# Ledger of designs, part 90: designed miniproteins, single chains, continued (5)

Each design is a single chain, and the fold is of that chain. pLDDT is the mean over its residues in the fold that is shown.

## One batch from the design tools (miniprotein)

Design m19119
Fold by ESMFold2-Fast:
Structure m19119 (fold): chain A 85 residues (1-85)
Amino acid sequence: MPEDLSPEEVADTVAGLDGLVADLDRYAKELEQGNKEVVPKAARLATAAGVLAIMGRNTGHPEARAASDQALAAIKRVDEAVKKL
């Protein structure tokens, strides 16, 4: 179980998830503006971010879980934006 991660490994996991949230928020904003061209990129990123978020939740670290929950919220925003196209 990755729950025995070092503080540096936890920080790296959080940084990775925060980066994905930033990219997902950028794509969600583009989709909300009607930019259909980013749909394939947004869907691909959302799928990858979903896998990492589930892994992050399973670390047992509160900071990694919080970052994972933010990533899942960003994925939901992208999905809702796509549905409005």
Scores: mean pLDDT 80

Design m19120
Fold by ESMFold2-Fast:
Formats: sequence, structure tokens, C-alpha cells
Structure m19120 (fold): chain A 83 residues (1-83)
Amino acid sequence: MTAEELVAELLRELGEDPALAPRILARYRQLVAMAEANRETADPSKSDVDIAAASLQTAYALVTGRELPYERAREVAERLLAL
């Protein structure tokens, strides 16, 4: 399963357009890169999974205008990091 397929599956489950998956992934990757760039000045207690989950939650909200529950964002983020 690709990262795009995983996000498309999440969108389909939540009743969203799965064609939005590339836009969510692009924003997600941008947010993760920004968090990594600020790692030295950020909260050092934040794990890679927490950064990925928060980034996915934010990307989803920015693209769909709807909230993605943190628990679901964390589950999908763990799977994205394992790819």
C-alpha cells in the first residue's frame, strides 16, 4: 500500500473525496519538514509519531475544512512512517 492509497482509504472511510489524498499528503509532508527543521527549538519530548499525527491532523483540516480526530491521525501516521 502506498502513502497516497492509505490517505485515500482514510478519506473514503470518513465520507470525503479520495481524490484529495495527494493534496493532503503534500501538505502533510510540508508540515513534517517544517517540524523537523525546528526540532532543535521545539519541544524535545515530541516523538516522530506525535509530529506526524499532528501534521496529518492539520493537513486534513486545511484541505477538507473538517477535524480529523487525533486517535485516527495517530493510527494513520504510524502506518505512514512504516512505509
Scores: mean pLDDT 81

Design m19121
Fold by ESMFold2-Fast:
Structure m19121 (fold): chain A 100 residues (1-100)
Amino acid sequence: SPLDEFKERVLEILEELVEKILPLLSEEAAKQLREWFERTKERILEAESLEEVVEIAEEFLKWVYLLAADTLSPEDLARVTAEIEEAAKRIKEIYEEVLK
């Protein structure tokens, strides 16, 4: 279904983001990111609409930013912020395509 395809594509984008950020984090922060991503993945899989998937993904991206802001240097935070903005842009582009 279009919803299932959207979920798969969003999860791939979020997984790519997590893989880029993990090497920058301490072991404890990396563990928190992995645990929060697994919970987000479950929520996305249970979502019943495209809008719910977007909302859950946006909540995850916001949480990732807050974790990065609390744990990273300003230089690494700038890199992570750019990656979060790119992930959000890709999700929005896919959402617009699925609505066509």
Scores: mean pLDDT 89

Design m19122
Fold by ESMFold2-Fast:
Structure m19122 (fold): chain A 80 residues (1-80)
Amino acid sequence: VKEEVRQAAEDAARSQGATVEIEEFDDKVIVTVTGPDADHARRAAQAVAEALSKVPGVESVTVEPSHTDPRRWVLTVKLK
């Protein structure tokens, strides 16, 4: 599941011209999406969330904007 999450996040972000940073935990994955500007970052975060929600073994995806950088969004991917 974690490998499929990483691949889906990277593919979706790349299609939107954004980058991802991924931190893996036992029961969750944190995906940080960074775009060149706020609008691109928001669209990329939405695309990544949609892709991740389709991965088998993903329970939920929570999408939150960064408090300090409008070009960053943080996605919390909870695993089954």
Scores: mean pLDDT 81

Design m19123
Fold by ESMFold2-Fast:
Structure m19123 (fold): chain A 100 residues (1-100)
Amino acid sequence: SPEERELARIAATLAVMEGAAYFYEELLKKILEESEDPEIKKLAEEALKKLEELREELERLRELLRDPNATLEEIQEALDRALEIMNEVTALMKEILAKK
């Protein structure tokens, strides 16, 4: 069904975002260990805080995907929130890498 295909697409997107979040966290930890620049450290700390917010939204999305009473609208809204935070993390990563 169209709904089953959409749910499968959202589940795949969740898995990709979880992988990206893990990769960014490991990269940010290395940046914090290697950098002596206070500006880079501040941006990395901001990015790690945004990754914590992302992990909370990804967990909510996972719970909604497992809930038989969850609507597709609620699932899509949770996905949209996670994507917004992911975009914010990506912007911070681009800024850090430009200064490095």
Scores: mean pLDDT 88

Design m19124
Fold by ESMFold2-Fast:
Structure m19124 (fold): chain A 85 residues (1-85)
Amino acid sequence: MEAQIRAGEEAAREEAARVEKEVGEPAVRSLARHPDGSVEMTLHLERNGKVETYRIRVELRDGKIVVTVQRGEDEAPETREVEAE
């Protein structure tokens, strides 16, 4: 269980780094753990004088890491699966 929780946190940090690289701006990161072992990371990015908020949710299901990234209300959330080994 602890190894899977740690994998979820690592996946959240990796996804945050990918978002920062894609946007080209560093983010202020906030990490929250949920009692069910899921992890949520919130990113605050300043771009062209405006602050944008991204949410990254990582869930552990059947030995797999499910990552969901949502940027505001104007874009559809993206979901992908990564195997937790």
Scores: mean pLDDT 71

Design m19125
Fold by ESMFold2-Fast:
Structure m19125 (fold): chain A 101 residues (1-101)
Amino acid sequence: MVPKAAQAALEAARKVLSEAMEKNPKLGSLPGGYQDFLIRSAAGAGVAEALGDKDSAELLKKSALNFIDNVFKDDPEAKKIAKEAFEKAVEAATEAAKKTL
C-alpha cells in the first residue's frame, strides 16, 4: 500500500540520517529545516525507486545532493559524509517501501 510505503520510507530515512547526524557534529549542527529537507527527500526518492519511478527518484536525489554540495562547499570531508549518509537513507527508504508494497 502506497501510504504504508511512504510512512515506512520516512521512518527508515529518519533513522539513518538521525544516526549519521548524531555521530557527525557538522551534520547534526544543520538547521532543523535542512535536516527535515534531507530526510523527506531521501524518503521520497526511496518510495519513487520502490515504485519503479526512476525519473522522480533521480530528480529528488539530484536536488538533495546539490543541496549538500552547496551547504558543505568548503568542507569536502563533511560533504562526503553527508552524501554517503543520504545515499544510505535512500537505500533504507527504498527497502522499507518495497516491504510494504
Scores: mean pLDDT 86

Design m19126
Fold by ESMFold2-Fast:
Structure m19126 (fold): chain A 112 residues (1-112)
Amino acid sequence: NLKKGIEYLKKGIEAFRAGNYKEALQNFDKAIKYFEEAIKKSSGKEKATAYRNLGLAYLYRGQLYFFLMEYDKAIEDFQKAIEYYEKAIKLGDKSAEPLLKVARAQLAIVKA
């Protein structure tokens, strides 16, 4: 369910901004699960959108892990964000290209 994934992603981002890190992680985990289900049940443009949003959920969770100094988890999440943005681009979602650039930059910063 793409809509539920987006709802939980928004809740995760709001919790992160508010400093509610545990709540943010729980909402990002739920967003990831809903986007994974959306990918299994979709094709074409809808599947590309689900991949882009899955990458975005991993990007935000990686940023939160980096903030919490959980560097290994941040690296893993940024690598997942890159993977899913590349899958979205391959299916024709060019809006994932600037997001891919951000994820690559975040990964480089964590490894420095």
Scores: mean pLDDT 91

Design m19127
Fold by ESMFold2-Fast:
Formats: structure tokens, C-alpha cells, sequence
Structure m19127 (fold): chain A 62 residues (1-62)
């Protein structure tokens, strides 16, 4: 599994366990920032996987 896939799965897992973490956040980039930080803090993913995902997202939006 790639770093991007690991981070994506960690975000999905976090949101299934703790949807309140992103309650009231309607900006997808802010949601990704908050949820991504929490997923790393909870050990669901690594900062390296998060950085790889954010890089891929940035490249896909250009």
C-alpha cells in the first residue's frame, strides 16, 4: 500500500471512529488539515504518509 493510500485509509478510519473531530468544518482543505493531524496523533498513520498525500493532492489540483 502506498503512503497516499495509507493516509487516505487512516482519514476514513478516523472519521468513522470520531466524526465530531471535523464537525462544523465545511472547507475540505481545513477538514483534511484537522483530520490528518488527529490521525497522526492517534497513530493511525505517519507524518510521512500525510506529507505524501498532501503533495499528491496539490499536484492533482493543478
Amino acid sequence: MSPVERFGRALVELLRREPEVVAGIDDPFKLLEVAGKRAVEEGLTTQEDRDAFLQALRESTL
Scores: mean pLDDT 77

Design m19128
Fold by ESMFold2-Fast:
Structure m19128 (fold): chain A 89 residues (1-89)
Amino acid sequence: MLSEAARATAAVNEALKRLEEGDLEGARRVLEEALEFDRETTASSARVRSEEYEKAGDLKRSEALRRIAEGLERGDVEGAVREGAEALK
């Protein structure tokens, strides 16, 4: 049984994977569903995951997730997807 935090983390990880694959539409759908379920937990999970990647030395994924978190905090899923994808280049 997944907690709400575990579900939010899974959604953030799936969105990051889709952005890395160039599937911006898939990433947007995953984040839109997560945002409708729990915006604050989803944004918080993106920030936590960003910090974990920073500690692991993966600055590119860390920056992408930081930008995704900032977009989600504003309710701007399109901005989160755009800025996250840009950070992964």
Scores: mean pLDDT 83

Design m19129
Fold by ESMFold2-Fast:
Structure m19129 (fold): chain A 100 residues (1-100)
Amino acid sequence: PVEVPPEVVELLEAFRRIVAEAEAAGLDAAETAARLVAWGREQGRELLGLAAAGQVLARAGDDEGALAYAEELLALLRRQGAPEAVIAEAEAAIAEARAL
């Protein structure tokens, strides 16, 4: 069994709260995604915010919006000096998704 670190639990709870608050306010998936990006930046966890935003849009069927956040995530990975193999794999996945 994998023990979930307390920090991960807190992040998941914050994510669920933001989504629930956005839904209660009648916000669409794009506005919910924007709030997740803002939250990620405020917490110093921009990668998590962008990934969560992309997932919200993908689940809502906004493939173009999800891909836009995936490209922002890829740009951030490049700025942070992620390994070329990781960047190449992410680029290939985005290109394949755009071809569908």
Scores: mean pLDDT 76

Design m19130
Fold by ESMFold2-Fast:
Structure m19130 (fold): chain A 98 residues (1-98)
Amino acid sequence: MDEATLAIALSLYEAEMRERGLSLDEIRKWAEETVEKARKAFKENQKMPREELARLIADYILASTFLALLKEIEKMPPELQKRFRDRVAEIEARVAAA
């Protein structure tokens, strides 16, 4: 039942790992920092160029989605959490070899 959530999270992680070269912990940290920066900018109604605002919104959507998927995985049975970690390690090994 949670296989779709795992597949989406792993696919998103692999894409970000290939683009940024970051580990899971580093991507989680980037996502948390991105969400906080975006929330502050939106709350304070910060004046910024349209291109910068569009990038911030895109990064916020991506970061928020990734964190939400990780939160759902944390609620899964331990066996599925282990599967996620094992698949993350496999992705990291494949990307490093490419």
Scores: mean pLDDT 78

Design m19131
Fold by ESMFold2-Fast:
Structure m19131 (fold): chain A 96 residues (1-96)
Amino acid sequence: GAVTVTPKEVTVPEGGTATVTFTNPDGKPIVVVAKVVDTNEWGKPLEATGSKTVTIKNLKAGQKITIYAFLAEDFPPVETFKEEDAQATATVVGVA
C-alpha cells in the first residue's frame, strides 16, 4: 500500500510513552483510528494530510492497542470500515 508506518510494533513500559507515525508518501489525506484490543473499544477517527503521529501512553502491562490507517477517500463516513481494508497497521503493547 501507499501508506507507511514506523514503527509497526512497539512495546512501552508502565508510565512510558510510545509514538507511531503514519505517512502517505503522495501527501494525500489519511484517517487514523485506534482500537483497544482487550475491550474492542474504538477511538475517534483522526484525519491528517500527508502524515499523522499517534501518541500512546498510560498502558498497563499486557494491554494492546492496534492503530489502523486508511486513505481518507476510502474511509466510510459511518463506522462500517473493516480492519482488513487498512493501508497500514501498527501495534503498541504495554509491558512490565
Scores: mean pLDDT 79

Design m19132
Fold by ESMFold2-Fast:
Structure m19132 (fold): chain A 88 residues (1-88)
Amino acid sequence: MELQPASPEEIKLADYLEKKADELIDTNPILAVNYYLQAAVLYIEAGDLDKARELLEKILKINPNYPERVLPLLGKYRDVFEELLKEL
């Protein structure tokens, strides 16, 4: 089995996507949610579950129904997000 840690470039991309999502909350909340999801996946791959949880909380504040719609899109990370949602 070959395990590779998340690259510094992936973490930088996650930070960029989170910042773009923060800028879009007021003008395009749907696009903001999509960027938060992409960033959250990258943070999970990096092992930063606290950041992933913060992004899920931001998604819930934008639209409480969105987590139910996006969970199927998370694929192999769905279980991690379901556990994080139970803490919110």
Scores: mean pLDDT 71

Design m19133
Fold by ESMFold2-Fast:
Structure m19133 (fold): chain A 76 residues (1-76)
Amino acid sequence: MSYEIISEKVETDADNKVVSFEVTVRTDGVTYHFYGSGSSISDAAAEYLAEVVAKGAGVSGKYVDDTSSVELKLEK
């Protein structure tokens, strides 16, 4: 399943660590919304979404496959 990144917001701290993110992804008219902030996000989810954002922000026309596999762990 292929997804198109519609919008992305990523905030980083002074050490360039992701501290919040909000990514909107669309496939065949269905919109998925991913979000997380502060210490409530898991490192794995933050890294995965940072990679998704980097793919979308770095080059136009990049798409992410199986973004629905991202599970947000809001507490750790």
Scores: mean pLDDT 49

Design m19134
Fold by ESMFold2-Fast:
Structure m19134 (fold): chain A 99 residues (1-99)
Amino acid sequence: SEEERRREEALERLAEALLEAQRRVAERRIELLRERDPAAAEELEAELARLEARFEEQRKRFLEKARKAGVSVEEIEAALAALPAVEAEALARLEAEAA
């Protein structure tokens, strides 16, 4: 149905937005850590690179789990709208912990 198509398109957008937000937070954490402990930053960066190699499988698993949970388009759009605030809070927390 058109409803199922809209839901699938919204889920794909949410999956991509979540992945991009997680990458930005991880990159900022590595950047802050590099100034204090370059060796630990290098180890974390290597771990992130390995995890990113699995991101396509993780994205697929997320989509399958979300479909089974029966999330609505409205719930997905609400999560997308809330994501910038959640990301900003995570970034602010990282900077506070690095100070």
Scores: mean pLDDT 81

Design m19135
Fold by ESMFold2-Fast:
Structure m19135 (fold): chain A 99 residues (1-99)
Amino acid sequence: SAEEKRSEEELRKYASIYLVAQRLVKEGIPVSSLSPEEIKEMVIKEAEELLKKAEELGNEEAVEVFRENLKYIEETEPEEIKRRTEEFYQLLLEEQARR
């Protein structure tokens, strides 16, 4: 379905960004305190760990999704990665504030 394709596209682009945003919220680190380059390095590391876990589990479909995620992050400008991380960070803070 169109919804399933959209969800998969979101995972291919944003899975590692979302997980980094979650970690920064948990650690109480503002996204604004980090450079775009520092955030991109964190997101690349997260994307590499996601791919490794999928490979260790033998999940070929997840390997394809996370390989594309890593490629997207590597090809995307640091400023754009930071902007997207900040968007998820603010969303997560709002969810935490509602409790």
Scores: mean pLDDT 84

Design m19136
Fold by ESMFold2-Fast:
Structure m19136 (fold): chain A 65 residues (1-65)
Amino acid sequence: TDRPETDVIDVEKDGEVIGTLTVTRTPGEPARVESTPKPGASEEQKQYVERVGEEVGRAMARRPS
């Protein structure tokens, strides 16, 4: 299929979903990862979701096609 592929991944900490990652894969482009903390997330939860997003994006960038 010649369209972008999008996956949504729940970010869990201590058994609670505290945000989501949206991973978009477009043919010929690097994968894109967007981090979305849940509404009302604490500062610590927001930082955690952002860190998980950075790690996922970095892991995808390091794996050859």
Scores: mean pLDDT 76

Design m19137
Fold by ESMFold2-Fast:
Structure m19137 (fold): chain A 70 residues (1-70)
Amino acid sequence: TAAELMRQAIAAAEAGDEEAAREYLRQLARTLLGPVGPAIADALIAGTAPNTPEARALVERVAAIGRELA
């Protein structure tokens, strides 16, 4: 599930496993946005994300999942 991928990404990031955290974020983005998701996740991680509807939708959806996990 998207929530499970988010939990795994957070756990990997907290453990310092940057590679695993990126991969879980790519999978989360693909689940939420389809084939364009991983590229948007990579751009967000790099701090180069464009101000597009897809990038905003991903950020909003991730924030909503984060609230569900809190």
Scores: mean pLDDT 71

Design m19138
Fold by ESMFold2-Fast:
Structure m19138 (fold): chain A 64 residues (1-64)
Amino acid sequence: MERKEANSVEEAVEIAREIGFPVRITAKNATPEKSVIADNEEAVRLAAENLIEKYGGPVYVEKA
């Protein structure tokens, strides 16, 4: 299943709503790759915010 790229926290939430929960959120700029599983919108928002702040955007969102 292909990952969808989100350039902001709000885009990550929108993509997660389209895919359906749970989703996996992965930081594009982290080496080694860093991902978080989120099972609701609040978890997606927190995970995307933390990953973007720490590693820089964008993040990938995919079905978990």
Scores: mean pLDDT 79

Design m19139
Fold by ESMFold2-Fast:
Structure m19139 (fold): chain A 64 residues (1-64)
Amino acid sequence: SVREQMMQALGDAVMAESKRGRERVLASPPSDRDKVRFQATEDVTNVATAGIEARKKAVAEYQS
């Protein structure tokens, strides 16, 4: 279903962003890791929030 595809896409996007964030932290100098970790956490949160809002809009469209 469209909902299943959207939820799977959201899960995949969050996991991909989380993986990129972790790789960025590990590649960063120790002095910058705290800042990079904070930014990575914010990036993952933004991806999750955007996906949830897109799903809410899709549900509202189907349910009047």
Scores: mean pLDDT 78

Design m19140
Fold by ESMFold2-Fast:
Structure m19140 (fold): chain A 70 residues (1-70)
Amino acid sequence: MVDAEALREKLLAIYSRYLSPEQLAAAEKAMDELIAKEGPVVDVSEAINAASKAVFDVTQKEAAENRAKL
C-alpha cells in the first residue's frame, strides 16, 4: 500500500506520455474515484486496474462508434 496522492501523480505522469487526452481523462477520473473510496492509502494494483479498465472502455466505445458511422 502506498500514498494515494503520490501514486496518482506518478501514474498520471507516466500515462500522459502514452495515452490520448480522452483516455488520460478517463484514467484520472477512475483513480480519483478509487482514492475517494479507499482513502489516503491504496493498493498499486487496484489503481492500475481501475485506470486500465477506464481506458479500455473508452477505446471500445470509440471503436464501436467509428464502425457504426459506416
Scores: mean pLDDT 73

Design m19141
Fold by ESMFold2-Fast:
Structure m19141 (fold): chain A 90 residues (1-90)
Amino acid sequence: MVEEVRKLVEEFKKKLDEASEEEIEPLLEEFFERMKELAKEAKTDEEVVEILKLLRELKLYVSDKITDESILEKADKLFEEIAEVAEEVM
């Protein structure tokens, strides 16, 4: 599970680096759906902590790449929703 989350994060980072401004929002939405489902599969506190760590690192990466405030606000909200889902498993 954690390895799948890590792979999804790396794939998203690569797609974000290659994406045009118009592609960013759809990529965030697709990533959110996949990550939310994986977060529900967490079974241990260690898995939850690793997911939260990866989300924090990704949030920093996204904020460095994206300058549009509306997209950043949407990304922040999506990351918070995934974190809440992961924390519910604990």
Scores: mean pLDDT 77

Design m19142
Fold by ESMFold2-Fast:
Structure m19142 (fold): chain A 75 residues (1-75)
Amino acid sequence: ADADAVVSDGGGGQGRGSGAAGAGEAIRKAKELSGMDPYAESNVIVALGDGGVGSAVSDGSAAGGERAMQAARNA
């Protein structure tokens, strides 16, 4: 059964994080582009909007955030 109906892009900061389908792909790509293992549980920065202002979780790899931004722009 699919339960993603209640998970939507609604919140300001959380809306970006809860967009799992697209965010998951972007996160994996960002890890790979940053030279990280895309399947590893690492703190990765995914800038899905811009320079990471409210569009991504930034807590470790600034380089990953920039790569993720480019991946999101190209997606």
Scores: mean pLDDT 45

Design m19143
Fold by ESMFold2-Fast:
Structure m19143 (fold): chain A 86 residues (1-86)
Amino acid sequence: GITETINKLEELLNQVKSTSNPNEAADLVIEALKTALKNPSLTTTNTLKLIGLTLTLMGLILENTLNNTQAINILEKALNLVKESL
């Protein structure tokens, strides 16, 4: 359910905060966005916003500009969108 999705996203956020490796941070944020997007309780608006965050992440990865601060920010935004769907 949505509570289990939130708990998983909070776990992944703590892992991103604990890593100094930008590739590990990228993988964790990808898993977080994948987890959030699979939740059937999302509103259409919040689903579209999560897709927007996914495109932002992909752009940063393709440009090799993703840093830990940006990874944390994207995951925190994804977590908040899932929480808004309660």
Scores: mean pLDDT 84

Design m19144
Fold by ESMFold2-Fast:
Structure m19144 (fold): chain A 74 residues (1-74)
Amino acid sequence: SVEEAVALAEEAFEELKPFLTDGQVKAYRSLLEQAKTDPRAAEGLLLSLAMLAIDKGQYDLAERLKAAAEALAA
C-alpha cells in the first residue's frame, strides 16, 4: 500500500539522513509529503532512496526499498 511504502521511505530517510546535506534533507522531506498522496511520487522516492542506500553500502536497505517500489508499481 502507499501507506506502507511511505512508512518504509520515512524509515530509510531517517537512517540515511546523516549522509545528506541540509538542502537534500529539505528536498527529501518535500518528496515524502508528495508521496503520501501520489503513488508515482512514492515509487520515485523509494527508488531514489534505494540508489542512495547502494552508494552508502546499505545493500539490505536498498533491496527492501526496491522491492517496495516494484510492489507499488504492480
Scores: mean pLDDT 86

Design m19145
Fold by ESMFold2-Fast:
Structure m19145 (fold): chain A 96 residues (1-96)
Amino acid sequence: SDAEVVAQVRALLAEGRYEEAARLLGDHHKEDELAVWFLVLAHLASVSKEEAIEKIKEMEKKGLISKELAEALIKALETESQEATDEAERLFQEQL
């Protein structure tokens, strides 16, 4: 996985550098770990909800993430609920 990219995105988000985090994430959109970060960035208004949903659908079509994880991530983005976000993160952790 892109653990270094994930660590860099986390550091940028912690510093409130959302535009830089979104740019870095956009360069590495193929990884399943990055689908969770598209979800996080969309909640923080750094990436559009529509953009994040399209990336998640693309990853599912390429077989990079499971259908269950893709559906959970899309639900979290559409509902913007903490409960749905926590469920998506749990499914992602189980996939690792």
Scores: mean pLDDT 63

Design m19146
Fold by ESMFold2-Fast:
Structure m19146 (fold): chain A 63 residues (1-63)
Amino acid sequence: MEEKIEEAVEKVRELLEEGKYDEASRVAGEAMAEMYLEGAPMEKIEELRERVKEIVEEELKKK
C-alpha cells in the first residue's frame, strides 16, 4: 500500500512538471479508486489525496 501511494505521487509529480494537469488528475483518481476497490483504509486514501493536493499547490506556486 505504501508503495502504491509513492508510485502514484511520483507519477503525478512528473506529469505536473510536464504541465499535464489533466493526466495528473486522472492518475491520482485512478490510484485512489484502485485503493478503494482493494479495501484500503479511508485514512490511506485520504493520505494520497492530501499528498497530491500539496504537490499540485507547490507546482502552481513555482509558476
Scores: mean pLDDT 78

Design m19147
Fold by ESMFold2-Fast:
Structure m19147 (fold): chain A 114 residues (1-114)
Amino acid sequence: ELVVTQSGGGTVAAGGSRTLTAKYTGEGQIAMVAWLRQAPGQAPEVVALNGGTVDPSLRDRFHGSIDDAQKTAYLHLTNLRPEDTAVYYLRVGLLHNGEIHVATGPGVPLTVVA
């Protein structure tokens, strides 16, 4: 069974750094790993995909990484700004026995204080 657990949220001062961690279970090859950001009142948006940063405006501050052997995905956040306040979700897709199984984690809230 594919299950995602997340950690690393909380409150951080503007200009600070935080690493968000997600662990996943289940069998198969990684087909997709995405970090999503949902700011208050906004739709979720993909900020990192398969370890790369999707939004060019975030590429200097947001870096994804994947430890495939440990089944762990990371989102490294640096030089945080109040507008980075959001709930962050890990979505993972695993290919196993010809089927793609997808799960999204429960999300971790991150609050950035000026």
Scores: mean pLDDT 85

Design m19148
Fold by ESMFold2-Fast:
Structure m19148 (fold): chain A 106 residues (1-106)
Amino acid sequence: LTEKAAELAEKAGELAAKGGVLAMKSGSAPVEKATGVAVGAVGEGHGARLFARKGNAEGVAEEAEGAYLSGKATAEVSGSEEAKELGKKGAELGKEAAELGRKAAE
């Protein structure tokens, strides 16, 4: 469960980051906001993988929740439909990862 949660959190971060980068390139979002979300999302995915290697399921859940929030922010900030869709998918995976991480911590 912990490894699966980390995998989903990493994918959530990647999707949110791709959406943020796409929003910046299309000019559909303020560069500073989109950049912050993209950088944060990548960091959250990496953090989840690191916590999983240490057997820290609670840490994975926390990073996954961060990826969920980054995905939501990407969807809200982006004026591009493609970027919004990437943000939504990232949020869905991040939420699922957080739930799995919490179950693994029990």
Scores: mean pLDDT 75

Design m19149
Fold by ESMFold2-Fast:
Structure m19149 (fold): chain A 94 residues (1-94)
Amino acid sequence: STVNAAYELGSVLAKPDAKFSDLSPEAQKLLYRLRLEKFANPKKKISEILLEVLGEEGTNALLNGYRDGRNLSSDTPDSVILRELALELGLKQA
């Protein structure tokens, strides 16, 4: 499911030595879609890109996967996770 793949993507990206090959095919497909959406819309905010590609449930799963993978508190604000995740996804680099 998209939710499971999004959680996996978040948890893998949270690891300092994460490689594309560490992702399942479904999670790789989600990462590719996220990068394509950013490439097509370079001025779009990361939160908008995530919602368009993953939906609300998938976005929440990605953020929670990242928190769990980094061993962060569940109370860590979405804004903090989004800032870190934007860098890991390459969404701030183009």
Scores: mean pLDDT 81

Design m19150
Fold by ESMFold2-Fast:
Structure m19150 (fold): chain A 92 residues (1-92)
Amino acid sequence: SREEKLKELEEALAKAKEYADAGVKEEDLDEEGKKALEVAKAVLEAQKELAEELQDPEKKKEYDKILEEGNEEALEKLVQQIKDLAIEKLEK
């Protein structure tokens, strides 16, 4: 399910942060660490794609308004969009 995929994504991101905080080099990662790093890279790529869309002045104004209004629901939807894009990249 989508919820199961999101949970796996969040657990992988937490694991990637744990390895980064411990100062483990990319080349020294075990299989779990390598998978976590792949997930982190997919999330970063999804964030870049969203940022490129925000170069459209109309879309940027829409996102700026969401940020200024402090709409938690709209911010949650943006985070969810990034996570969904990352999942799609990992499933290819």
Scores: mean pLDDT 72

Design m19151
Fold by ESMFold2-Fast:
Parts: sequence; structure tokens; C-alpha cells
Structure m19151 (fold): chain A 101 residues (1-101)
Amino acid sequence: KVEELKEKALEYAKEALKYAEKATELDPRVKPVVDSIKEAIKALEEGNFFEAQLLLGVVATAMASFSTSSRLEGDEELAEVARKTTEYASEASNYAEKALK
């Protein structure tokens, strides 16, 4: 059911937002990612699953790269928070994609 998929997408997107906000406290360069997740949450609430899927996919890709870079620089805390943001954004994107079908 589309409503159940929307609920799951919102749940995971909100978790991604939580970790992205923590990442922003460690590195302010993450702020655009927080803004993108907020836009994705709004898109999900409005039933715009295609836009939400695209935004969350971009977030997951960006934060995966950020996690790798942070790990190479020895910032294990930032790397872990970025990795969790990637995992939750990816899950939210997958549920948004399922809601399109």
C-alpha cells in the first residue's frame, strides 16, 4: 500500500536528517545535505515520490563520498555519522521508489 511505503520513506528520511544535522555540527560543509533532506521530506509529504527519490539518492551518494574522505583524514566520528546518513537516505530513497510503482 502506497501509504505504508510513504510512512517508511518518511521514517528513514527523518533518521537521515538526524544524522546529517549531527554531521553539520562536526563539519558545516554538510549543511547543503541537510537542506536537501528537508526538501525530500517535504516532497514525500506532498506525494512527490519521484523528486524525493532523486534528492535522497543524491544525498546518499554525497554522504558516502564524505564518509570515505573523513575516514581517510582520520575523522572516525564524522565518517560514522556520514555513513549512517547514507544508509538511512538510501533506505528512504528505496521506499520512495517503491511508492512510484
Scores: mean pLDDT 87

